Designed miniproteins, single chains, continued (3). Designs and how they scored, part 85

Each design is a single chain, and the fold is of that chain. pLDDT is the mean over its residues in the fold that is shown.

## One batch from the design tools (miniprotein)

Design m10950
Fold by ESMFold2-Fast:
Structure m10950 (fold): chain A 87 residues (1-87)
Amino acid sequence: MEEEGRKAAEEGERVARETLERARRGEASVEEAIGGALVGVGGMVEAALLYRRAGYSWEEAWKKGLELGKEGIEAGLEAVRVAAENA
């Protein structure tokens, strides 16, 4: 469960970072960048849910999800900013 949570956050980060790279190349619309950011957030939420299933409290599980999902969320938000500036 903890390893699965880590992998969920890593997958969300991967998609958000790929979206950021496309946005930097002018190949992602604002709508596509928002989609990538939402996938990054989804990875964080899935990590929190998996930590909750592993026996953590909701407070602890959410905190761990945020810690693991931080890079994906930041990459997704940056992708939206870059796509908007290029629009």
Scores: mean pLDDT 85

Design m10951
Fold by ESMFold2-Fast:
Structure m10951 (fold): chain A 75 residues (1-75)
Amino acid sequence: VEERVREARERAEENLKRAKEAGDSSMQSLVEAVLELLEEIEDMIRKGDPRAEERVEQAIENIERISETLDRREG
């Protein structure tokens, strides 16, 4: 779980960089929301909250959708 959160954060940070380079403030806001969710998930993992697994999957799905949107906007 911790490794998947780390990988998800790396992907989200890459998406944030892409959104900033594109000047897309809407995408920047969406990526920042995902990064906040990942931070919350790490706190849940530290506390042993069983809901952490479900939220990791949700964060990954959001990252994929953001990546696809950025790809479409770049052409």
Scores: mean pLDDT 79

Design m10952
Fold by ESMFold2-Fast:
Structure m10952 (fold): chain A 76 residues (1-76)
Amino acid sequence: SALAEAARYAREAAKALEEGDVEKAIEYLRKARAATDDPGVQAALEEAIRAAEEGDVETALSIAKQVARHLERRAA
């Protein structure tokens, strides 16, 4: 499902951030945003992308984990 796909991309982004691979994380955040039609989720992912681009890894990781958990709960 689109929800499960978006959740997976958000989770992969969080993993990439934890591993210090910011470029890979931004790629996955963009894929997660493209996989969802939920405006609130899209806005949160755009905020995470901006935080990651600015080097605010802590904020980007927090948002990516929150979005992943939210989408995982909705897909279950």
Scores: mean pLDDT 88

Design m10953
Fold by ESMFold2-Fast:
Structure m10953 (fold): chain A 83 residues (1-83)
Amino acid sequence: SPEVEAALEELKKVVEDLLNGGKISEQIPKMVELVDRILAHPDVTREQLLDALSALTFVYNLTLEPELKEAIERVREKIRELS
């Protein structure tokens, strides 16, 4: 859906902002909120969830923030549900 696509583009922008010196304390909550919006959409696809998972995993490996690990687990659960 256009709403899920917009949320994924926002997620990619937040990741880019973080890599360009954005504050972890500001960017991580934004990533979690965007991921939760994606998860709440009834027409979210497995492909879109894999895109979100890729972004979360990349930032988690750089930061080790526990909120991102929790978000990764929620996305993995939703992927299993859609399989």
Scores: mean pLDDT 87

Design m10954
Fold by ESMFold2-Fast:
Structure m10954 (fold): chain A 80 residues (1-80)
Amino acid sequence: MTPLQKLMRAVKRIYDLASKHLTLDQAHTVTALVAKALYYRLFEGDDEKADEYLRKVQELVPPEVAEEIRALLDSLIAEM
């Protein structure tokens, strides 16, 4: 699987999770922020920028939802 295909699959799984807990607009916003974080980590090698976007997700959602997103993201990164 190409890096882009891995990113798109991860983004879809994050969106599916976010959509269970958040409104459509919030799910889109959170998914976009996570996609940017994954892009900076995987394509730019910029962990600081990736962490900045993940921090923004934590500020926008309830702690329980942020924890689930983080756990899923960690699992997806480990599979890559």
Scores: mean pLDDT 80

Design m10955
Fold by ESMFold2-Fast:
Structure m10955 (fold): chain A 79 residues (1-79)
Amino acid sequence: MKEYALEALNLATDAAVREGRFDLAREIFEKGMELIDKGEYEKALEVALEGVRSLPDSPFTEEARKRIEELLEKVKEEK
């Protein structure tokens, strides 16, 4: 659970950095880590996914989005 949320945040922040959105990368990381610290892993994954969806379409953002969607589904299946 926590590992999936951390992977999603890393994917989203990396995608934001690649698109030059350093402000968004910081926002995703700070908000996501706060949710992880509270045990709200599904919400952290949703933050990562929304962050990537706000970026321009590119191979990097599309791949990150698909992986985060897979991780979010796994989190939901474990409930």
Scores: mean pLDDT 82

Design m10956
Fold by ESMFold2-Fast:
Structure m10956 (fold): chain A 73 residues (1-73)
Amino acid sequence: SKEQLEKEYQELKKRIEELVENGAPVDEIADAVAEYFRIKAKLENKTPEQIEKMAELAREAVRENPDRPIRLE
């Protein structure tokens, strides 16, 4: 349901903030950020192709630029 997705979205945002604060491995942060943008795309009613592309781009951005601040807006 949309309510379940919105709950997961907020919980994942909190988890990403905690992972970054605790200096978690880049790959773990990248995976969490990819899932965050996948859920965000689902909430925006994107197509399956758009959802996966957004997730992959988010993962790649974190992995290629580990020193860049993570934007969850």
Scores: mean pLDDT 83

Design m10957
Fold by ESMFold2-Fast:
Structure m10957 (fold): chain A 84 residues (1-84)
Amino acid sequence: SMADEFREALARVRAETLAARTPEELIAVVRDWLEAHPDMPADHQERLLLEALLTAAAKGFSEAELAEVAREARRYFDELLARR
């Protein structure tokens, strides 16, 4: 089901975020996930980004690093929407 697929995606994003050591690596995780799932609903994309940011914050990313990731993720969301 879509709910099971989304739950699996959240767990995978959390695991990949825990493995990311820099903002650039985390941005790559988010970008690669969005490129792999271009038809994902915006609400699901937002929840996935929130999960990544919360996991990164818990891991010790600074507010400045989290803001940079959020800014770049927003740019990729806008680019994907423009391609639709």
Scores: mean pLDDT 75

Design m10958
Fold by ESMFold2-Fast:
Structure m10958 (fold): chain A 65 residues (1-65)
Amino acid sequence: MLTLTVQVSRNTPEQQKLADEIRKLAEELSTKYGVDVTINEADVSVDEQENELDGLRFLIKRLEK
């Protein structure tokens, strides 16, 4: 079983939007692909959240093959 831990912040509107997208992709990974994803609220930058989001998108694309 693949397990991922992702950290999100909701301190700005941009971070909140990224956190919402991360939650949607985490739900898709869990329900469609059986990946166990844990989302923790932490004090992280916008850049860190963008990197996490891109990582989840890349993983989904690989699992879609």
Scores: mean pLDDT 79

Design m10959
Fold by ESMFold2-Fast:
Structure m10959 (fold): chain A 85 residues (1-85)
Amino acid sequence: AKLTVTITAKNGEEAKAIAEEIKKELEKVEGVKSITVEQLSDKVVKITVEAENKEAAEKAKKVIEKTLESLRDKYGIEDVLIELE
């Protein structure tokens, strides 16, 4: 199963910091096989998660959503797009 998260932040440093926090939390999720972080532009980062099955992908999605919610007051998150297959 494949999960993609595209995040638009206030600036590039915050986008990178947000991506690192999400990656750190995702590394704790059972069934996450790979995590790829790509900077698409100055303010936009894309995280691609390869999960072993749909259940693992749904757990990863919930972890991302909770992490983003906790970071909204600390960082300027402008847009978030989460796609599961």
Scores: mean pLDDT 82

Design m10960
Fold by ESMFold2-Fast:
Structure m10960 (fold): chain A 87 residues (1-87)
Amino acid sequence: APSAEDLAAYRALMEEERETAEEAAEAEEVEGDREKALELAREMARRIAEEARARGHDNVALFLEGMIRAEIEGDEELGRALREAAL
């Protein structure tokens, strides 16, 4: 299982990527552009998943990849299963 320090690092990475995504969206003046938002979300999750794999936390990486796939592809069954697993 990831350590408390690893989880804190992942949260910091998510916050950093969220801030980067917000800044990019503002710079491009694409307010409400769902496709651009999804593109940024994919890149953010890829970076966090790579970091999780580098630390040996494959389950965290798989969870993040699954969540983004479910959201982007509209896979309601996968999205529901992942939300239930997170509860």
Scores: mean pLDDT 63

Design m10961
Fold by ESMFold2-Fast:
Formats: C-alpha cells, sequence, structure tokens
Structure m10961 (fold): chain A 55 residues (1-55)
C-alpha cells in the first residue's frame, strides 16, 4: 500500500542519514518526515521515526 511504501522510504532515508553521520535523533526525525511526505499516516510515520532512531 502507499502507507507501507512510505514507511519503507522513511527507513531508507534514515539509513542514508546514518551513512552521512547523523546521530540517532537526526535519523529518527528524517525517517518520520520522509514517511509523512510519502503518505504514511501518523502511526506509521511515528514507527518509521522509531526505526530510524534505532538504526
Amino acid sequence: SKMEHGMGAGVRGATSGMNEGLDSKGRGKMAEAVARMEGADDELAKLAGEIGYRG
């Protein structure tokens, strides 16, 4: 679905942030923002942020 696709994009964004040396908080915020832009709802965007924070 679009939501699942958006969450996947958020996780990929967080991984890219890790490669660029962003800290856990920065990766989490990037993952959540990307997931929201790709159409994830609030719950999925929050989950993407948590995954990004953990790496």
Scores: mean pLDDT 67

Design m10962
Fold by ESMFold2-Fast:
Structure m10962 (fold): chain A 75 residues (1-75)
Amino acid sequence: GPPLVLTPEEEAAIKKARDAGEKATKNGVELLNEQRRQAGLPPLTPEQVESIIKKAKENAEKAERDWLVARRQAA
């Protein structure tokens, strides 16, 4: 079917959650690399970083869908 038509409140909430999630993922990678450096390990490879970002995005997209479904059922 066509994309779900979001309310302005839902659009704002999703945008805020996406922005926060992207920042958290970036900070998480930086923290992991710092912890690895302290342990004498090499930093995460570009491929490992890409995998982390992809998984975080997929998890966020699932959470967004689940939240919208729950919100529609509650309304």
Scores: mean pLDDT 82

Design m10963
Fold by ESMFold2-Fast:
Structure m10963 (fold): chain A 82 residues (1-82)
Amino acid sequence: GEEAAREGIRAGEEAVRAAREANLGPRARLIGETGGGVGMLAGAVGLATGDPEVAERLGRLGKEAAEKGLEEGLELGKEEGY
């Protein structure tokens, strides 16, 4: 349970870092960073509940949000010519 929440936090941190390092335009970067932030928040809330099932569910959702946000940010960055 807790491991999934920690993975959500790590995926969020990686998404924020990747969005910043990719030299994206401000809109594309914001989308990637927002997805990463949601991933980190969901994982942190999951851990804070002390419920392993909630931690696992929120961690998994947070990882998906981080990955989706980065994907959307990178796609928009390509459209903006970055």
Scores: mean pLDDT 81

Design m10964
Fold by ESMFold2-Fast:
Structure m10964 (fold): chain A 81 residues (1-81)
Amino acid sequence: SSALAQSLIEFARIMMPELSEEELARVEALIREVSAAKTPEEARAIVDRETAALLAATTDPRQRALIEVLRSFLLQEIEAS
């Protein structure tokens, strides 16, 4: 749902304030693209690709843990759909 997507975007802004506007826009695009995917396989591929890029961009263990939480949550939402 769009409400869930918006809540996740706001959560990311609060928990990862060090994200640049470009990085935050990528997270927002990821959440919306996953919500619009036609198949669970397509949605999973999007999550894996984008979260791998985010993980490659940081060495901060806390930020990496938060990205992993986001990934796990998105994958659970895909499986529940």
Scores: mean pLDDT 74

Design m10965
Fold by ESMFold2-Fast:
Structure m10965 (fold): chain A 83 residues (1-83)
Amino acid sequence: MQPLSEFELQAVPLLIRELAEKGFTVEEIDRIVDALVKGGFLESEEALRALTPEDLRKLGITDPEKIQAVLEAAERTLEELKK
């Protein structure tokens, strides 16, 4: 198994928490996090900040309400990583 980046190790637990607060199920969170990891969006702060609705649609997240919730969870994750 390839080692996770320092950002990914810090961001993934926070993102899971923020998605859970948005009402996503454990199965939905697993799918979303896996899609973001495979898409490279959890590689760095810059990659996560660059995440767009179009990126989420390409990753199979097509519900507009879910797209908004994922983007808000990502933004909140970035805020929490700021000391």
Scores: mean pLDDT 80

Design m10966
Fold by ESMFold2-Fast:
Structure m10966 (fold): chain A 80 residues (1-80)
Amino acid sequence: MMTEEELEERLNEIAKKHETPLSGREFFYDLFETSGADVDALLEALTKAKNVEEAKEIIMKFVGMDEESAKTLAEEIFSK
């Protein structure tokens, strides 16, 4: 299971991969600002995800993202 600290590190790596000047948390706020999602609740739920499949379902539930996009994002978060 992922700690909040480990999640923050992975978000920072994703932000760097996308060549953004934003921190990982700010990058996720920017991605989801138009969705009306509670990003803080989403991030807390993601720390409880055990695998890519569970993370995908959490993203879909909170953001209303399609399955393919949610899976891609979940894989980026859970890739070591």
Scores: mean pLDDT 72

Design m10967
Fold by ESMFold2-Fast:
Structure m10967 (fold): chain A 86 residues (1-86)
Amino acid sequence: SELDLYIEKMREVTREGLRRLEEAVKNKASVEEVRAIAEATAAEIQRYYTLGMMIDPNNLELWQEKNRLTQELLEATRKAIAELEA
């Protein structure tokens, strides 16, 4: 379904964002770059979530997955910043 496509797209953009955060840490990038990657990734998650909400605003799976992915991104971002500041 189109809704399943948007859920999968939220997962894909989160995986790519997490990969970019790992590369930023490996390359000893700035905390500013880490924040920019996190903000861009969060915006993409929000975009697909909004598109999914236009199809089914009461979809529990869409809401749960958006929250899970947003938490995963937040935890990875915090870890990346902590590692760069060490």
Scores: mean pLDDT 91

Design m10968
Fold by ESMFold2-Fast:
Structure m10968 (fold): chain A 90 residues (1-90)
Amino acid sequence: MLEEKIRKLLEEARKEPDLEKRAELISEVVHLMVEMGFSLDQINELVALAVEAVEEGKVEEKLKEVDEKYGELAKELLDEMIEALKEELK
């Protein structure tokens, strides 16, 4: 199922020390989520929320908001985007 593949790719991205490979894994997750019915506008909203979560330090609040609005897979993608963004900004 696409959902299981997305979760596996997110787990691989979290363990990937190479930021370029991590970005490729995140890109594959985005592609599969669009295939599942997420719009690019919804994905762009997740990117904006990741930036806000890093700037405001309210990670758990933003993750809960996305889980309630778009479900667990969108929450897991947001969490990975937040962690990848933190690594890029150090």
Scores: mean pLDDT 81

Design m10969
Fold by ESMFold2-Fast:
Structure m10969 (fold): chain A 62 residues (1-62)
Amino acid sequence: SLEERVAGAVELARAVAEDYSVEALKRGLEQLEEEKDTSSYSPEEVEAARAALREGLAEKEA
């Protein structure tokens, strides 16, 4: 379901945020902002993953 895919995208994004350095996460977020065309993914999946990555980055910088 869409809800399950969104949850999976968030879980993966959180794992990435935990495992990667602040610099790598900043580069990844910049790339996601540049790559707006994600027609192969739902908008909900992309936005949820982006939000989770930003939250993880903010926690690392706190």
Scores: mean pLDDT 73

Design m10970
Fold by ESMFold2-Fast:
Structure m10970 (fold): chain A 84 residues (1-84)
Amino acid sequence: EEELKKIYETSKKIFDLFFSRPARERAKKLYPDDPKKQEEEFKRIHEELVREYRENYRRQKALSDKVAELNKKLTELIKKLEEL
């Protein structure tokens, strides 16, 4: 439980740093002299990066699931051949 909580907290920090840092840098480049607009753009860019990551993750998971289904079918075919 304690170990799982530490992993979760570390993952959250890595996640925030991975998405927050590039979003913050882009916002600063767009509005170097306007901190309010920097915060607005940071939120927009951060949400876009998170959304893109989630879609890419779902796509990868779907591909992994399809590979697992194909492996299951191959295993069934092998078993039928072994029944000879």
Scores: mean pLDDT 77

Design m10971
Fold by ESMFold2-Fast:
Structure m10971 (fold): chain A 67 residues (1-67)
Amino acid sequence: SVSDEEVREAFRKYDKDGDGYLTPEEAGRVAESLGLDGEAVRAAVPGVGADGTLTLDQLVELLGVIE
């Protein structure tokens, strides 16, 4: 299982501009870095985030479902 702390650390690594949001592509890379299905995450981001991006809390919730 992926821990909340591992997701937070990966999120910060891919949140290049520090705005607290990830694009679908960046969220997919986070998932891939954690050994999860990056394609499933990229496809799910537009349905989770109202603006087509994902916050840390939304990413944690999404990865918990996929895992």
Scores: mean pLDDT 73

Design m10972
Fold by ESMFold2-Fast:
Structure m10972 (fold): chain A 95 residues (1-95)
Amino acid sequence: SHLDQVLLEIGRLVDEAVGYFRLYMGTGDEKSARYAVELMREVLELLERNPDIPKEVIEDVARLVDSFRRGFLRLGDEKSARELEEIGERIRRIG
């Protein structure tokens, strides 16, 4: 179904975002930080366009965004942390 395809795409984007976030946390590579934020923004857009996504998936993504935000703040990346805060707020408005 279309929903199954969207959920698969969300899973792939999330896995890729986690990979870049881990790379950033381990290396301080600013490009990896940007990729992680942009991938989470793509996940947000899919969540906003697809109201049939299970609430548990929305909640899991919101928690992951909060985890990324705290990590970026710990490394002093206030700009990326602010972007993730905005993404997290928008995700919470969906549920």
Scores: mean pLDDT 90

Design m10973
Fold by ESMFold2-Fast:
Structure m10973 (fold): chain A 103 residues (1-103)
Amino acid sequence: SDREKALEAIKKAEEYKKKAEEALEKKDYEEAVKYAKKALDALNEAYRHKESLSEEEKEKLKEIAKKVAEIAEKIVKDPEASEEVKREAKLIKKEAETLVEKL
């Protein structure tokens, strides 16, 4: 069902967000941006099925999107991250912030 797809996508977004945070703590910027992108993709999947979600579940989706944007901003601001990784992080941040505004 649309609801089952949305809930599984929220769960995956949270798991990938945590992996991005762990990679960032280890200064593995390529892994951090990879998992942040996977989290964003899962968030977009959940958003496609948003009509099946409760207001509380939409707030959880919004909270995860805000955290993904924060992770991306930390990568953008880190002088040790490569310019390529920073470019990818800037795109992730913009898309995550746009998703927060839509929720």
Scores: mean pLDDT 90

Design m10974
Fold by ESMFold2-Fast:
Structure m10974 (fold): chain A 97 residues (1-97)
Amino acid sequence: SKLEELKKEAKKLIEKIKKGNTDYLGDALKLAQQLAKLGDIDLAKEVVNEVLKASKEIGNVGTEIQAKQLLAKITGGEKGKKYKKEVDALMEKLRSS
């Protein structure tokens, strides 16, 4: 039942984020991490990608970094390495600006 409840919450959050509600992006990332731990990798990635898109639209670099870090972790492989490089580049820009 916990996984079923998280899936319902994830679908509601995705719809809210798509409609422009950015109040709960951090909570959405925590939910995605729980989904990934319970084995729903596809839905976890969908939630993180919606957070990533929203964070870029509003210029929230901190949330963009967190979303890309989570995508790197749950995706793995060469695509995961690409997200890690993007995180490192964003962190470098924040330190040098």
Scores: mean pLDDT 85

Design m10975
Fold by ESMFold2-Fast:
Structure m10975 (fold): chain A 107 residues (1-107)
Amino acid sequence: SLTKEERLELVKENLEIQIEVLEKLAELLKEKDPETAKKIEEIAELNKEAKKAVEEGNVEKAIELLREIIEKLKEVAEKLKEKDPEVAKVMEKLAERNKENIELLES
């Protein structure tokens, strides 16, 4: 089993990867769908706050932020489901990974 410190490190790494994906996706959508790009940028900022909470050992705040991130990712996925199913699928996968991050933090 992973130690508490190893779980925190894994969640930090997972969030860093997610931030990179979200920022790149927002950049690609900026001209095509600026409203969705802005929403994705807001989610990336929440991920940065969640990463900071994990770095500070504030597990309670990290979980709260991750739950908010999951809801926002699902909202974007639902909006894009018909217009851009590939981006919607990416949002859904990131939401599932954040559920796994919460499970790691609660263990």
Scores: mean pLDDT 89

Design m10976
Fold by ESMFold2-Fast:
Structure m10976 (fold): chain A 100 residues (1-100)
Amino acid sequence: LSKLAEEMAEKYYEKFQELQEKYKNTEDEKEIEELKKEMEKLVEEGLEEIIEKYPEMSEKEKERLRVAVETALELRLIGLDIDRELKKEKEKEEELKKKL
């Protein structure tokens, strides 16, 4: 992997991780929707920068990269939704234990 790809990954990784933590910890449906849009925008910006840095990529390779990145984001969001529900369940267990 080129040093440029690593530098870009580091830049987007930190920003994406901040958005992931907010998404995982929020219960507000509007905030969840806004954070999802911000994550989608960040991923699209990163994808465009990669495509610009590797103009030799064929249209088929660009499409494969786009589909792979979009699929990875959707799977990650599902994982974050599961993590949020698991946290809620743990909080319910602690609350029930306090009432007993």
Scores: mean pLDDT 73

Design m10977
Fold by ESMFold2-Fast:
Structure m10977 (fold): chain A 87 residues (1-87)
Amino acid sequence: SAEELRAVLEELRARLEELARELNLSPTQRDALRWMVAMALREVDRGASAEEVAAGLRAAFDAASTTLSPEQRARVEELVREALARL
């Protein structure tokens, strides 16, 4: 359901905010991660399927990951992968 998809993405958003503090991410990097989750949430609000929401999150992660170092990207990718498995 849309509520279940939204819950997974809201949990991802919260975990990413914690990770951003842990990794001391720049404002630009934090904005990129917030944009990534916002894009996926927008798909949920538009009535997209779980598959479409997952595809949107993957595409948004690819774009946002260009702001991250390889180590930072690996940590964010793990959280995104966990969220994708629950969509």
Scores: mean pLDDT 89

Design m10978
Fold by ESMFold2-Fast:
Structure m10978 (fold): chain A 100 residues (1-100)
Amino acid sequence: MKVYESEPKTLTLTEKTASGERTFTVTIKVKLYDDGTVEATITVEEDGRQVTYKETMTFEELEKRYELIKKISETGPLTLDQAITLAIYEIVKELKKKLE
């Protein structure tokens, strides 16, 4: 089975809440399988606390989520989960460009 693995991508995301702004440092690493399966490992850090989790989806599901989130981003700020999904799609797109 062929697998394409990204370098870890670190980004700073800010979420607006009724009580103020929350800032997160998010590190994302993506594996793209030749069958179209995407596995993302996400590490979220806030105020020195870290949580790591994995998401698995097909590229088709990821692309549909990206299109919806892109429309939402035109109307207002994104949630943390929406911003993470957007970043995952960008990483997968970069990996696909490296395939020749």
Scores: mean pLDDT 81

Design m10979
Fold by ESMFold2-Fast:
Structure m10979 (fold): chain A 66 residues (1-66)
Amino acid sequence: SKGTELRALMDLTGKEYFSREEAIDLINSIPSLSEQEKEEIIRLLRATGKEYFSAEEIVELVEAAV
């Protein structure tokens, strides 16, 4: 699934938290996401107003948008 692919990429970084820009870069790096799906996930992410996200929060945003 798209969430599983994202989780694998995040696990490779060894990071617990990601900045907004790092999260956007991760979302943009997922080959199974369409450009429209990426735009929607990024829109939801920006709408939170948060600067930092846990891996779980990013996965939940992806699953909510697609």
Scores: mean pLDDT 79

Design m10980
Fold by ESMFold2-Fast:
Structure m10980 (fold): chain A 88 residues (1-88)
Amino acid sequence: LEERLERVLEEIRRYGGEELAERTRELAEQLPTEREALVFALGALAQALYEAGDYEGALRAAEEGARLSGEYSEEELEEAIEEARKTL
C-alpha cells in the first residue's frame, strides 16, 4: 500500500502539481488506515485528471478508489461507470 500510495502521489504531482501532491499526502497521513489513505489519494488524482481534461483517466482513478473503499458491489460500480461514460 505505501508503494502504491507513493505512485498515486507522483501522478497527482504530474497532473495537479507539487502543492496538491503535498496537501494530499498530509491529509492522507491523518487517515486511520493505509487503504483509506489510498482511496483519498485516488479521489484527488481523479479530480486532478478531470481538471486536466483527461476524463477517461479521471474515471479510472475514481473507479479504483470506489472499488478499494468496499462500499460498492462490482455490479453497482459497473453501472455507475457506464452512466458516467455516457455523460462524458
Scores: mean pLDDT 75

Design m10981
Fold by ESMFold2-Fast:
Structure m10981 (fold): chain A 90 residues (1-90)
Amino acid sequence: MRALAEEAREAVAAGDLARAEELAAEIEARVAELRATGDPEKIKQAAAAETYAAGLIQAGGVLRETGDEAAAEEIIARGEELAAELAAAA
């Protein structure tokens, strides 16, 4: 999970939106698997990962519309913080 998140962040920073979207979709697929287990701990991990993926999609949108890499990086960082809080609460 974390390695995929880092690759997605690097893709956004490089302006590779197609790769960032592909990695976000892979995170979403793993979120669905974690939710399907019915394990409360894994469901909390799924919520954290989903929050992070949403942040990546938003950052990709900002890059696509404005080209502002700094704004995109800030959105990713906030998504990472929120995801970490959700994971810690798990």
Scores: mean pLDDT 68

Design m10982
Fold by ESMFold2-Fast:
Structure m10982 (fold): chain A 67 residues (1-67)
Amino acid sequence: MPLEPEVLAFLRRFAAALARTGSVAAAGRELGVSQATASRIAKELLFSDPSAISDEVRALLRRIVGG
């Protein structure tokens, strides 16, 4: 299932923060998410095709982006 543009933009921002900080916790803080949430997103980015992200993680990302 394709990702919504807002979710994809958030993931790109998270990946950029990870590259810049070198830390999942620091990237999470920059984006205003908990360390646990940041770790979950990082696992999906490292080990899954972003277009095949689980429904649970997609719902979590949509909640973060949409408020």
Scores: mean pLDDT 69

Design m10983
Fold by ESMFold2-Fast:
Structure m10983 (fold): chain A 55 residues (1-55)
Amino acid sequence: PTGTVVGNTLTATGEGTVTFKLSDGSTITIPAGSTKEVDPSKILEVLSGKVEVVG
């Protein structure tokens, strides 16, 4: 599954979950078909799936 970030909005597409760690040490899990507001500059590590920043 792929999380696509446009501005500060992450949209997860495909199947399964996108999981990533933020710079504060917190872990975010987003199921496919969901959106979440995320600051892309705070994404430290992608643990599962992919994250792409667009614009």
Scores: mean pLDDT 81

Design m10984
Fold by ESMFold2-Fast:
Structure m10984 (fold): chain A 69 residues (1-69)
Amino acid sequence: EPQLDGLTPEEFRRQLLVTLAGNYLLALNGEEKDEEKAKEYEELLDRLGVSEAEREAALAEARARLAAK
């Protein structure tokens, strides 16, 4: 699991959002294509009440990590 030692609450939240966004993208486009899983992650992001800016930032970072080649 991600190391949380020494992280601020804001950094923890950011890492959580990036992880959820990454799982969403993997379920949607990755080797584990699963539409139900993708919907679950999208619903979790909606339930967390994240701003559009936070969601876009998390998705952008997750995409960059997945595309890092």
Scores: mean pLDDT 70

